# Designed miniproteins, single chains, continued (4): the designs that were tried, part 42

Each design is a single chain, and the fold is of that chain. pLDDT is the mean over its residues in the fold that is shown.

## One batch from the design tools (miniprotein)

Design m13428
Fold by ESMFold2-Fast:
Parts: sequence; C-alpha cells; structure tokens
Structure m13428 (fold): chain A 100 residues (1-100)
Amino acid sequence: MNSEEQQKALLEFQITAARNLARRAEAEGDAELAAVYREIADLYQSMLENGVTLEQLERIAALEREAARLEAERNPRTAAFNSDVAAYLERQAAAMRAAE
C-alpha cells in the first residue's frame, strides 16, 4: 500500500476500535467512558474526512489519557493501551508543532 492508503486504513481501524470500546463501556454502565470513546471515534472520523490537524492530535491524546484514567481499575490492560496510544499521539503532535 502507498502511505496515503496505509494512513486511511489506520484511521478506519482506530474509528472501529473506538466505537467498539464505546459500546463495551455502555454495556458495562460506564456512560462517562462511553462518551470519551465516542468523541475519540468522531475525531478520527473527522481526520479521515478532512485530514489531520495538530489540534485534533492534541485533543485525541488528551482523550486517550482520560480513557486510560477511567479504565485503570477495571481494565488495566486497556488503560495501558490507551496510555501508549496517547504517548504516540503526543509525540506526533510535538513533531507537527516543530514543523510549523
């Protein structure tokens, strides 16, 4: 795949993953966590449709940190994954900011 196709595939995967996590959180009765994952999915959808912005990367990173906090006691493996995703997005945002 070319890099554009790879980026689209990654965004589609992230949207699907966030929507699945939102449904799981709702099924577990965690409306706050479900709302966080829905916002993450909506931001990835916006990136897929309109391109990636620094502001979107920073917002998703913050939301992934919040998801990790909310997951920490009940789903520590998911919390660790959310923290790793947040760290990756924070690094991408820092690189994008440095390129301006």
Scores: mean pLDDT 84

Design m13429
Fold by ESMFold2-Fast:
Parts: structure tokens; sequence; C-alpha cells
Structure m13429 (fold): chain A 85 residues (1-85)
């Protein structure tokens, strides 16, 4: 579906930013695991409400769990995707 393509785009972007910014292998894996957990929480919100609600949950958790430099870039990417909906 179109929504699945957009989610894959967000995930790929976020993983690239983690790899670019976080050089320590253990910290990188920790943030990748955190991203996967956030993805599943977003999917739960999508199933309960809608796609936009899922994206909003992901943005809130990303702002909470990630360093500001990475969080701001991922949130901006999600907001750009929301504008195309």
Amino acid sequence: SEENKLLAEIGAFANKEIQKTIKDEKERKKYQDTLNAIYFEGMKAMAKEDFISGLDVMEQLIKREFPKEIADKIVKKIEEIKEKL
C-alpha cells in the first residue's frame, strides 16, 4: 500500500541518520532497537485510529527517546510525508 511505502521511507531515513550520527556499534544497535519499538507503537496507533495518528505517536516517541540532532531530522521527514497526504 501507499502507507506501507511511506513507512518504509521513514524507517530507511531514520536508520541512515542513526548510522551517520552514532559511531559506537552498541549505541547504534540500541537506537535501532528503539526505532523498531517506536515503529510498532505507531502501527498500534494506526490500527486504533488512522495513519496520521500513528505518525503523531512516532514523532512524540522519537522526540523523547533520540538525541535532538537525530530527532529533529526524523520529525522533519515525517512532517514532509504528512504534507503529501
Scores: mean pLDDT 87

Design m13430
Fold by ESMFold2-Fast:
Structure m13430 (fold): chain A 68 residues (1-68)
Amino acid sequence: GLRDYIRDRVRSIYTNTLTYYKSLAEKNKDSPKYPEVVKKALEEAQRAADTYAEITGEDPEKIEFKIP
């Protein structure tokens, strides 16, 4: 149903956001900008987690986020 479709879309957005920022951190691992990239990645991951929780009513802890 529509509710399941929205949940799957929100989950996809969340996981894609995490993957994108993890990739950015990995690419900048040896850069002087690495701490700034990591800080932004963590802030955007938290924002995505909050959005996931608000829309789905579920705990975003089900999806692990690890920065390289």
Scores: mean pLDDT 76

Design m13431
Fold by ESMFold2-Fast:
Structure m13431 (fold): chain A 64 residues (1-64)
Amino acid sequence: SQQAQQLQQQLQQVLDASGPTLEEGVRAVGEALQRHLGLPPPRNIEEAQAQIAKAQQEVQQAQQ
């Protein structure tokens, strides 16, 4: 669907925003997750990666 395609692109933008440093990455990803996916800001990069992975799985399911 169109919405699944758009969500996939937003996830890619979140991944691109991870940044070069741990601190900058967590902040940038947290803001992007909240803005684009409506998810709560993660406490660390591991949590951010877990939320992104789960959102990726939901996108895959929404395409069917």
Scores: mean pLDDT 65

Design m13432
Fold by ESMFold2-Fast:
Structure m13432 (fold): chain A 88 residues (1-88)
Amino acid sequence: LKIEFIEEIDELTEDGRRALLKVKITVKTPEELEKFLAYLAEKGITLEEISRKEDNGVYTIEAYIVVHPDSPITVEEVKEILEEINKK
């Protein structure tokens, strides 16, 4: 799994959550994506999917990283979490 940062944002989503980052995620299997989503959910982070593309068994997903509006989590903390995942 590989995560690329596209841009920082600090905007409310239509459902009232706080969107922190726009990212591009590359995964080789849906199972790898599900494990990643579960790991983020344990930290109070969710993905709001913008688009998904499959090319030769590789999935590319553009998404917003979103948190609860009352969450104290910062953009910098999210970046640190994603950088740790990229080191695998």
Scores: mean pLDDT 77

Design m13433
Fold by ESMFold2-Fast:
Structure m13433 (fold): chain A 93 residues (1-93)
Amino acid sequence: AQREALEEAARHLERAAELAEKEEDKERSLEALSSLSMVMMAIAIARTHPSPDAPAFVAAVAERALRRLREIGASPEVLEEVERAIRALREAA
């Protein structure tokens, strides 16, 4: 259900953030964490303002973050965790 999808997405984003923090390039790490923080904020908003459209809204934010992460050259492991979060959200939408 919607709550479970948001929680699963949050766990994937937390793992992505942990991986991004370990990146040796500090500028890339900071940009990645910034993008991931926007998705985490969208999840927080979705949790405080429940709506049938919430998973789709969060997925759209995560998809924009994923494009930015690819542009900055984030690690494949970070990208995979964000893709898993998007999948969980899309299946609930």
Scores: mean pLDDT 85

Design m13434
Fold by ESMFold2-Fast:
Order: C-alpha cells, then structure tokens, then sequence
Structure m13434 (fold): chain A 67 residues (1-67)
C-alpha cells in the first residue's frame, strides 16, 4: 500500500478499513499477514497479546517501521 511518514490520517484510515475485512475496527493476524507482516512483527505490536491490532496500534506500527 506504500504508506510513508508523510501519509495523512485519512490515508492510514483508508488502508486500515481496506484490510479490516470484518469491519470490526481491529486487524487479525491473518489480515496482517495479507499486508506482508510476519507473525513476529504482529506479536511485537500486539502489546496486549489479545490477537488483534486496533487503529492506534496500527498507526504506531507504521511509524515504527518508517522511522
């Protein structure tokens, strides 16, 4: 999807909504794999260990990956 540090909140939200197949406001491990993220990367950003990534966690992940 080619998100950068200069990506707007709307662009980040649009990507999140595209990947959130269930529309429940969180990303599953399988949805994250579809984006090219490894299981280890998912676990790193899933601080709660609940098996999902919410929008704030997704934003932090992108910021950490880019810079």
Amino acid sequence: FGLTADSSGEEILAVFRTVDTDGDGVLSREEMRALGYSDEEFAKFDSDGDGVIDLPEFVQMLVSELK
Scores: mean pLDDT 69

Design m13435
Fold by ESMFold2-Fast:
Structure m13435 (fold): chain A 70 residues (1-70)
Amino acid sequence: TKEKVRELVDKMEEYLRQGDVEGALKAAEEALVLLGLSPEEARSAVRHLAKRYGKERAAQLLLQGIQATL
């Protein structure tokens, strides 16, 4: 499971490097599910952060938070 979370972190970094914010948010949602959230909880968490901070900032915060679990 840690290996898959690390792969998703690498994908998030790649998506953000390319300007693909939607791809980064989707990878974050998948990583949160692997970390123990339900798919509904993960989607809700990503959506809440995107609403509050904007999608790009939300993706950066999620990257930092998920990376801190590794």
Scores: mean pLDDT 85

Design m13436
Fold by ESMFold2-Fast:
Formats: structure tokens, sequence, C-alpha cells
Structure m13436 (fold): chain A 89 residues (1-89)
């Protein structure tokens, strides 16, 4: 369950990073919008991971903790992409 939940969150993070990079190349405002939309998708995936965690109570903290960590890392990485685009403009 943990490995699958982490993989699903990591896939959303990878898609989010690619979307933000592509949008930031068009402009800072586009990058920021893509980041905001990606945060919503990461939050939706975290809710799904929490549901899986509730079905595996002995592993709940490990499953949800791994997904939360990947979400936090992804948000920081997306912010860096937007900040880099702003600094280069």
Amino acid sequence: PKARAAKEMDDVRDDSLNNVKAAAQKGVAEGQKAKDESIDRLNDMLKKVEEVGRQHPDEYQEIVGAAQSLKDIGIAEMQNIVDDAASSA
C-alpha cells in the first residue's frame, strides 16, 4: 500500500513539475497558474491516499506521511521553477 500510494503521488508530482516548467517558459503568470492548479491536484491525490491509509490502519502514518512528504517537496520544486522564471524575466 505505501509503495503504491507513494508512486501515485510521485506520478502526480512529476506531471505537475512538467506542467509548471512548460507554463513558466510562456511566462511567470502562466507558471504561477499551473502551480496553483497542480497544488489542487496534489491535494486531491493526498485525499485518495488518506482513504487508502484508513483501509490499512497499521500503516496509516507511513502511507500518508510518504504522500505528504512528496506533496511538500513537489510544491517547493514548483515554487523554485516559478521563482527562477521570475528572476530571468
Scores: mean pLDDT 81

Design m13437
Fold by ESMFold2-Fast:
Structure m13437 (fold): chain A 81 residues (1-81)
Amino acid sequence: EELKKLPEEIQKLVEFVRDALEVAGWPEERARRIALALGKYLKENKIYSWEELDKLTIEDLMKIPGVSKEEAEELLRVLGI
């Protein structure tokens, strides 16, 4: 539901991140929650491309509501740095 309210490009990023986190061994509900939180943050900050996403730091990811330092580190890893 919340996913469908995001721009199409962000929806694809959220789905990719969710799948990557699940492959990394994260429980489905946790992977969905964190990927969706990232998507909402990207929409709020008008980040719609992989190039802009790749510029995010661990500190930027830690600003996402509900994301811990460990979760931010794993997000940064799956985003391809």
Scores: mean pLDDT 77

Design m13438
Fold by ESMFold2-Fast:
Structure m13438 (fold): chain A 125 residues (1-125)
Amino acid sequence: SDYLQKAIALLDEIARLAEAAGDVYTAHLAEQAKRLVESALRSTDPERKLRLLERARELVQEVLELVDLALAGESPSAIAERLNISVSAAEAVTALSRETLERLRALAQQVLDLLDKAIDELRRS
């Protein structure tokens, strides 16, 4: 699927951008989502593809929520409690520049849109 190949490329961009900025948690979520999308692309079972893409979508949604909470100026402790993650992971995302957060948000939203299109195609097949 062209949508899945584009999603893989954008997830790689998210992982690299987050890693370069010192946010290893966001990078890890993006890398996990990428591996799930790559597995979905290789699978011939439509039900397995759907489950893998739905799990990848959940991870990308977590990236988007992390970034949105950081952009809203939420404290690391508030983010950690809300998302059930470590305070150190929340500190890493809140330490990112506004420019980096806005770029991560835009990339994550694009990945969600691509995954939604791929999931929709599978459900209508």
Scores: mean pLDDT 91

Design m13439
Fold by ESMFold2-Fast:
Structure m13439 (fold): chain A 79 residues (1-79)
Amino acid sequence: VSEEQLDADVLVALGLILATITLNAVERGKATPEEVKRDLERLRKILEEAQRLGASPEDIAVLEENIKKLEEYLKKLEE
């Protein structure tokens, strides 16, 4: 395992954790649109860096799906 591969795996894990926390907060009505926007910006940066470091297509797809779900929730929160 290379350093870059470890970094990619860690970034995917961090992204999934962040997405899960944010999604749970939104679903419970405990997240503001501003908080979701900031978390989406963080997730997009994590996705970009994970792609650069060679994360698997499957891991990238899961991150992208969670980002899309959060974007849909953000639109609903903003009405």
Scores: mean pLDDT 81

Design m13440
Fold by ESMFold2-Fast:
Formats: sequence, C-alpha cells, structure tokens
Structure m13440 (fold): chain A 104 residues (1-104)
Amino acid sequence: SRRAQYEADIQQLEDDIEKANKYKKEADSHIERAKQSLEEGNVEEALEHAKKAIEDYKKAIDLVTGLERELFEGRLKEVESAIKYLKEGDVDKAMEELDRALSL
C-alpha cells in the first residue's frame, strides 16, 4: 500500500511540473505577442496579452514549489510592472520589463 501511494504521489508531482511548464510556455508566448503588439503601436492588444501571461503564470505558480515557484513569481512581477508602465504610457519601460520576465 505504501509503495502504491508513493508511486501515485510521484506521478502527481511529475504531472503538475509538466502542466506548469505548459502554462509557462503559454505565458512566454503571450509576452512575445505583447512585445510584437507594442512594436506595431497597439498598446491595447499588448495589454490583453500581458494580462493573459499573468493568468498563465498564476496557474503555473499554483502547481510548483521552491525555486521554480520563486522564478515564476519573479516573471509575474515583471509582467505586472509592464502593465503598470503601459497604463502610464511608458512603452519603453514596459518593453524592458517584458524582456526581464523572459530572461528569468
């Protein structure tokens, strides 16, 4: 019984990590699309993609612990800063924060 429980717990952890990595890839894709929208002068579309990246990072954070969680929380914080700068009309600072999120 203990072996079956350990195998189930390991499988759940592996499944959660794989799912978190898929959410991370979706969030990273939304950040790249936000950057592209800013290069095209479309701040509204960039803001929508940045918000989607936040939701995907939140889903990833819920599935991981330790250093991986800290890295995803760092990425989330940089995207939140980018949204703040977009609302203030500072496109250059928003781009810098999106680049920082992808670099973590």
Scores: mean pLDDT 87

Design m13441
Fold by ESMFold2-Fast:
Structure m13441 (fold): chain A 66 residues (1-66)
Amino acid sequence: MPYSPEQQIQSLREYGRLNPEKAAEVQAAIDTLRDILAGKNTLSPEELERLSNFMDEALQAYEKLQ
């Protein structure tokens, strides 16, 4: 299903609420996505790949709560 950037940020916020131990990682991912959307991209391709993998894991966990 197509997820908008806003929906991705929302799912990350919900994931962080359910997993408080990951709050710092969630906040970093949200900040990074906002920077990418604003055109302020300072990440290497490797960092982007790691962010994508974290996003996929967070979204999969969130979808199981539907």
Scores: mean pLDDT 72

Design m13442
Fold by ESMFold2-Fast:
Structure m13442 (fold): chain A 75 residues (1-75)
Amino acid sequence: MEELEALRFAEGLKTLLEKKKVKSLTIGEIAKETSLSKSTVSRYVKIAEKLGLVKRKKVGKKTLVSLTEKGEKAL
């Protein structure tokens, strides 16, 4: 069940990245755009990362989220 929610989240993230013409977004930006809490976004990002669909990069106090090559091809 949670893996399906994370997959749907990753599909939505791909669409959002394409709409904004960017390759990465912060947890806070994703939360604002999806109307989810930062904690919920962080949880879905961790699950999608385990599935190999997304990756995280920490820059200072911010976490940037982007799609992997696998995520780009599978979604």
Scores: mean pLDDT 81

Design m13443
Fold by ESMFold2-Fast:
Structure m13443 (fold): chain A 87 residues (1-87)
Amino acid sequence: MKEKEEAKKKKIIDKVLEDLNSPYPETQETIRKAVEYLIDGKEDEALKLVKEHLEKNGITDPRVAEAIVNLLKKLIDKYKKELEKEE
């Protein structure tokens, strides 16, 4: 049922956050939401969210946001494959 899919999504999000483990709560919250958007196939929303967070911290280079989104996609794929071994 739907609950199993939602549980897997939450586990992927939690694992990505544990892997990146930023000391800044605002950064962790931005990563959490970006990962959620990426799992839902909303890549443009994830990229926008990351860009806005970086701009608030003086980072305006779009390549940095794109690199972060690509890193998050790689981590999602890694943890999704790990969870496919679990029932």
Scores: mean pLDDT 78

Design m13444
Fold by ESMFold2-Fast:
Structure m13444 (fold): chain A 79 residues (1-79)
Amino acid sequence: PSQEELDLEVYEALLEIVYAIGKREAERYMSKGDLEKAKEVIEETLKLIDRLVEHARQTLSPEQAARVEALGEELKKEL
């Protein structure tokens, strides 16, 4: 694969990892009844997703950055 393809795959993988960790931690706090900590985890995860999307816009082509943004928005809806 080209470097651009590898960079896209890295951003997509990082978004999925950030989402998975954030969702799991938020669910863990919710199961303990700690709604405040669950909200903090969700807010931090949303910020990390936004930062990754913004970094991708600066690093990737517009077409590849749009794919990362679309994935980020989809994952944010699932939080």
Scores: mean pLDDT 86

Design m13445
Fold by ESMFold2-Fast:
Structure m13445 (fold): chain A 75 residues (1-75)
Amino acid sequence: SSIIELADKAGMAAQRKDYEEFRELLKKAIDSIKTESEKQTLLNYLLTLRGWAKRNGDAELAEITDEGIKKVEEK
């Protein structure tokens, strides 16, 4: 799934604190949503990542994931 591949790449960028690359990959993943299943997959990924960011004090990642969640919910 292109959604899973984009999410994996985004996760790697987030681990490096490459927030610009993370934002670009996240936008591509959101724009790639075609089904309710893909929407739910990306939403679950972002909710998990936001939780991780908050627990690890990564405020910028937490904000980006929060924005991404809102955009996914609009699809």
Scores: mean pLDDT 85

Design m13446
Fold by ESMFold2-Fast:
Structure m13446 (fold): chain A 69 residues (1-69)
Amino acid sequence: VPSPEELQALRALVEQMRAEDPEVADLPAPSDELLAQALQLAKQKYAAWPLESRLRVAAEIALGLLKKS
C-alpha cells in the first residue's frame, strides 16, 4: 500500500509531466488505482533506489499504462 505522501508526490509529478507534454495531456486523468499500481511496480523493481528516482519511474509507468489503454 503506497503512503499518502508518495501518492500525492506521484500525482503532482504526473500533472507536471502532462503540463510539459501536450501528447500526454490529452490522455484521461490517471485514477488513484492506476497511480497506486504504478508506484507499487516501481517499488517492487527499484526498491533499492532513492524515493525521487522511484517516483520518476512510477510516473513513466503510469503514463505508459494510460497510453496502452
Scores: mean pLDDT 76

Design m13447
Fold by ESMFold2-Fast:
Structure m13447 (fold): chain A 69 residues (1-69)
Amino acid sequence: GPQPSDELIERDARVSGVSPEEARAAYLRTLTDPSDPRGQLTREIGEKLREIGDAIDKGLAEGRLPAPR
């Protein structure tokens, strides 16, 4: 199903000041309701952000991108 990565959960928890378990529960409440159009949009945005993050990480590993500040 639509699940955030552990990295996204940890990042969101750190930014929001909540536990990773609480952040995961919030994502699941939003993403597991197929009748909520906001949940669908959030899933699509999350998927695109994950792809961007993966591309950045790969670029850094391959030396194509400078180290993050």
Scores: mean pLDDT 65

Design m13448
Fold by ESMFold2-Fast:
Structure m13448 (fold): chain A 62 residues (1-62)
Amino acid sequence: MKAEELIKKYDKDGDGFLTRAEAVKVLLELGIPLDLAEQIVAELSKDGRVTRDELLEAIKKL
């Protein structure tokens, strides 16, 4: 599961939350263009952070 490995790489504190910037970087490393990555993260991040599960579900739909 390559996406999960990338998420763990950017979740430095292991708290299950990623900042918007970290979530965008995960999507960029998966080959998703910046505009689309920012749109996905904006939809998932109501409080400036994204849960690991929300990001994984978004990636699986792509």
Scores: mean pLDDT 76

Design m13449
Fold by ESMFold2-Fast:
Structure m13449 (fold): chain A 67 residues (1-67)
Amino acid sequence: SPELGRRLAIHELQKAGLSREEAEAVVEGLERGELSPEERKALTRAAKNSGKSAEDLAAGIRKALSL
């Protein structure tokens, strides 16, 4: 379900060190198809913390969101 996908994406980002507010902002940016500079910085930080590239982390989140 879209709700479950969004919840899983937020949880993964929080596990990677983002606050809930930062994680929700990144998910919303990916759903819009464009990240703000602040959202992009948060995504990059989460990717570094999880040992992934920002592109790989974004792809995983898009898959969870059925994008």
Scores: mean pLDDT 85

Design m13450
Fold by ESMFold2-Fast:
Structure m13450 (fold): chain A 89 residues (1-89)
Amino acid sequence: MREEIERLKREIKELMKRLEEVASPPLLRIVREAVDRKLEEAERLIRRGDLEGAIRVLQETKQMLEDAIQGEEFTRKRQEEVEREREKE
């Protein structure tokens, strides 16, 4: 249980770093605020001994970050194609 929680927290931290590299500033702020709220909720659940609930919240947070990164990577790929076109001009 605790090892699962620590693993999920580490994965969320790494996903946040990836999001910071690819996300637009407005999206980064929205996602960061959402992640912070979810992490606080998970910590509250851990303090209450609700490890199952904490794991669920952390898994939802991880999924949200993965979805956000995937969307931004798609947008960034388009932006890089536009940038290459501009440099060829």
Scores: mean pLDDT 76

Design m13451
Fold by ESMFold2-Fast:
Structure m13451 (fold): chain A 85 residues (1-85)
Amino acid sequence: DVQKILQRQQNLNVPSSRKEMMDRMRNGQVQGVMHLSDYIRKLIQEGSDMKDINKRFDKIKKYIGSFPKGVTSQQIADMFKEKNK
């Protein structure tokens, strides 16, 4: 659910090592869920309906459980935002 996305963003932003973070950024392995978490946080701050957010989120949660190479965080966020309610 939405809470798990926010938790994953926190975990990904844990400063275990600057070098590790940079490696993840270059490989694009981690940024997918980070961007999505930022977008969802924005929706929550704007007072969006949490039920609607959760419903849309359920369709993309598989992408949050993995860090696919070659897929941008923006593409994942776009899927959450609009694609196939």
Scores: mean pLDDT 52

Design m13452
Fold by ESMFold2-Fast:
Structure m13452 (fold): chain A 60 residues (1-60)
Amino acid sequence: HMEELEKKQKAVEELDKLDREGARAHIEGRWDEVERYRQRIDKLLEEAGITRKEAGELSL
């Protein structure tokens, strides 16, 4: 149970970092990197077994 919670917390932290970097890439017009960050976020959520909504709830 603790291991699963830690995994989800780490996924939320990584999601926050990827969202921030992706937003920066979008503002700078780096579209190839925007697509790469989107793919990494999708993979992170899939591997963590959580939805984007659940990640938002965990970051409260």
Scores: mean pLDDT 77

Design m13453
Fold by ESMFold2-Fast:
Structure m13453 (fold): chain A 90 residues (1-90)
Amino acid sequence: SELKELARKAVELIQKIFFEEPFTPERAKELIEILKKLAELDPSNADLYNKVAQGLQDLLDGKKFSAEENAEFNALFNQVVTHLRQVALS
């Protein structure tokens, strides 16, 4: 399904962005667009996708996160990664 294929693409991009390659604006923008599309295809999880997409956009816009905002973003990011892995494997 389109949902599974986009989830796989998102997991691959996350792996590249955070573990294999430098964080680049171009890769982050691509991930934001995939997360927005996932929110349309998987509306029951749309809030999670949109919150992570917004956090990534805030980082691209040069926002300085507080310690609490960083902790919240990291928790949401870990939650979306876990969710995307489950969708990709289903």
Scores: mean pLDDT 84

Design m13454
Fold by ESMFold2-Fast:
Structure m13454 (fold): chain A 85 residues (1-85)
Amino acid sequence: KEELAKRTALLMTTDPELREQVLSILTPEQRKKVEELVEKARNKTDLAEQKKILDEISNIISTLTPEQQEKLRELVEKAERERAL
């Protein structure tokens, strides 16, 4: 769960397609918070500050329902497979 959340947070900053897919499975409140954090992380040049924001995104993802977590896992695994090709 923790590893999935951290992996998702990192991929959301580098993969716009995955980011859109992940945002689509979140509630409106969760989506707003995650969008703000992703944009903030992308605009930071300090790696330490960027890591703190990624940890915040990861924490939000860790609070998702089991159903949302399963959908998220499938999206992340698909994105990772496509990246390996």
Scores: mean pLDDT 77

Design m13455
Fold by ESMFold2-Fast:
Parts: C-alpha cells; sequence; structure tokens
Structure m13455 (fold): chain A 113 residues (1-113)
C-alpha cells in the first residue's frame, strides 16, 4: 500500500531529523516526493500529503519549534535542493499571503464604519 509506505517513510524522516542525519533526511524526502509523483489518484495524493503534514507537526513538537512553518525552514536549510520541501514552503507562503489579504480587507471594513 502506498499509504503504508508513506507512513513508514514519514516516521523514518522524523527519526532522521531528530538524529540530525542529513543524508537520511535527504533520502526520505526524495522517496516521499517520488511516491507523490508516481501516484495518479488525487484522493491518495491528499492522504500522502496529510501523512507528510503530520510528520512535520511531530518534528515541530519534538524540536520545540512553534509550528510546521519553522520545521519547513529547518528542512530547507538542511536539504535546500529538495523539490518536496520547496513546494511545501511555497504553499505555506501562499497561505500566509491569503491570510494577510483577508486581515487587510477586515481592517479596511472596520475603518470605513
Amino acid sequence: SKIEEAKELAEKLVEAVINKDVKSVSDYLKQLYDLLRSTEDRDLQVEILKIIREALEKIAKELGLPSVKETVQLLKKLVPDSPLITQIDTALKLREIGDEIQEELEERREELE
């Protein structure tokens, strides 16, 4: 099962990050990315992404980082050439831009009242 493979790779990624094993972090990120790219089923891709998100949340908790965002920045420093981490970083930044636009619109509405 691709879900079971993703779970195993995600758990190994968490352990490798905690152990500061940069080579294993790089290898597991590549394997997770290859698994996503080989997956044609959209629903299965979403489940794999949820598994990856949960792994990033576990890393944040174990390292005492405030959120997944700081975990992604740490992984980007450890493995700057990872396409998976670059795509996740971009997605998180796009979400922040969306939240900032929403906050600006709310503030402007309050100022006009």
Scores: mean pLDDT 83

Design m13456
Fold by ESMFold2-Fast:
Structure m13456 (fold): chain A 60 residues (1-60)
Amino acid sequence: SKEELEKEIEHLKKMREYAKKNKDLFTISSIDTMFDGLLKEAEERGDEEVVEKIKELRES
């Protein structure tokens, strides 16, 4: 569901922020790959709101 997808994105966002603070480039890369997968799923679903949210999080 959209709610489950939003929770997953929020969880990954928090993990990415933690990894950035610890300079853990491997974890950041892994999370960015997960975001790419979620982005593709959102694009296939036509959910432009989620697409933009993921793109913004990756550019941070």
Scores: mean pLDDT 79

Design m13457
Fold by ESMFold2-Fast:
Structure m13457 (fold): chain A 71 residues (1-71)
Amino acid sequence: SSIMDQYQALEDAFQRQLPTLSPAQIQARSDQLTDQMRALAAQIKDPRDYVNLLMRTIAMNGEALVRIRQL
């Protein structure tokens, strides 16, 4: 739960900032978020929970790319 809470906080922060960021800033924050979420995923021992967190990371990166293309 604490790992998922940390992940959710990172996701929420990114979503709040996304409308105010330039394309370059979105890319930089997306890269930072990916690194932080991979570090959290490495702490998960259940392979299914690990895969689920990685899939959420991929989805977030996809959302960042869509936003960049809209600007």
Scores: mean pLDDT 81

Design m13458
Fold by ESMFold2-Fast:
Structure m13458 (fold): chain A 72 residues (1-72)
Amino acid sequence: GSSIEKQIQDIQKRIKELQEEINKLEAELDKLRQQPPTKEVQKKIFDIEIEIGMKRIEIGVYKTILKKLKSK
């Protein structure tokens, strides 16, 4: 395939991996929300929510790159 086709495939794979990572983090978040609201649990919830947010931003950047590559 062309170098562009390979870049598209690599980006699509990375988006899928990030979404799978977010799904795992959301499952851990749901588990933590069922625990008593200790300071340690609240900190872990906050840290996971930040990590999910950062991964969503990364997906947004990759989707923008992917759109530009596909438009050529």
Scores: mean pLDDT 86

Design m13459
Fold by ESMFold2-Fast:
Structure m13459 (fold): chain A 91 residues (1-91)
Amino acid sequence: DEEEREKLLEEAREHAEKAAEALRKAGHDEQAEQVRRHTEEAVRAARAGDRESALRHATEAAQTALSVSKDAPEAVEHVSKAISHINAALG
C-alpha cells in the first residue's frame, strides 16, 4: 500500500527531526545536519524502491548519532526508530 508506505516514511522523518533536536541541544549541530540529510536520502531511496541505497544512508545516520552517543543517547534511540520505519516501508 503506497499510502501506508508514505506514512511510514513521514514517521521516519519525524524521528530524524527529534534526533537532530537532541544533537543540537547537546551542541552537535554538524551531526544533527548529517543525521537529517542521510535520513532524507534514505527516505528518498526507499520511496524509489532502492533498498541498498536506503539502508546505506540509514547506516550513515546511525553511525553519525553513535559517534556522539555519550552526549546525546536520545538521538541514537530516535535514529533507530527512523530506521525501523524505513525498513518497514521497504517491506
Scores: mean pLDDT 87

Design m13460
Fold by ESMFold2-Fast:
Structure m13460 (fold): chain A 91 residues (1-91)
Amino acid sequence: DKLFELYEKMIEIMEEKGMREEVVEALREALRVAREEDKEKFEEISKRLREIHEKMTEEEKKKLKEAAIEALLEDEDTKEEAEKLLKEEEA
């Protein structure tokens, strides 16, 4: 439950940062399929996500990383770990 909330927040932040709708939609679909516990659909969407990630630009990968860190910072349980990751990026 908490993990799915974290992923939803990460996707929202990515969308706000101007990530392509194709990437955002694929991630939302992956999250939906994961919640349904449909193994075959999850394998298909996981393959699509790998292909998308492989074709991502360095700018898109940076947005993904920034969104993940920001999502982790908003959750009190992961905030300290996210702050360490942020400091490593700026060092």
Scores: mean pLDDT 72

Design m13461
Fold by ESMFold2-Fast:
Structure m13461 (fold): chain A 68 residues (1-68)
Amino acid sequence: MSGRALYDELLAATHGADGSLAALLARTVSPEAIAARLLDPKAYDASAPELPLSEAEARAIAAYIGTL
């Protein structure tokens, strides 16, 4: 349920446990854009992997990333 717990569980293993991807996304896009990219990554980057995320999970992760 918390964005940090979801990030640690689902994204940290694939995108770096040090939060480097989270820091990059927080600096380059809005939290709303981060949530949209997590739900449909291929719409923004054709080579991006698909993530098994619900809308609520993507929003929680985006909120956490927005604090970095």
Scores: mean pLDDT 62

Design m13462
Fold by ESMFold2-Fast:
Structure m13462 (fold): chain A 106 residues (1-106)
Amino acid sequence: MKVTISDAPDVIPHGGTAKVTVKVEGEEPATVLVRVISEDGREILGSGKPVVLNPGETAEVDIVAGAPGGRGLVQAYAVPGDSAELDERGFPKGGTLGGTAPARVE
């Protein structure tokens, strides 16, 4: 299973929303979770709601940026199946990091 980011904004408005386009490739459905992580990996600058995609499907995910501005990475995670359980830090359990793209929250 592989998740890729096919389109991501260079700038995400602080307190606003931006769209990230993700695609799943593989043999099974996957729950995709998109986040914007700070460059040091310590803060979540933005998050999208989980979306379930079948192999070969593409979706636009709305990312909401609620943290102060800064440089970060848009990261797409995929978990096999139609649901994702998050750990205490908000990362998907059993998730595979597939796509990354640089972004700035302003």
Scores: mean pLDDT 76

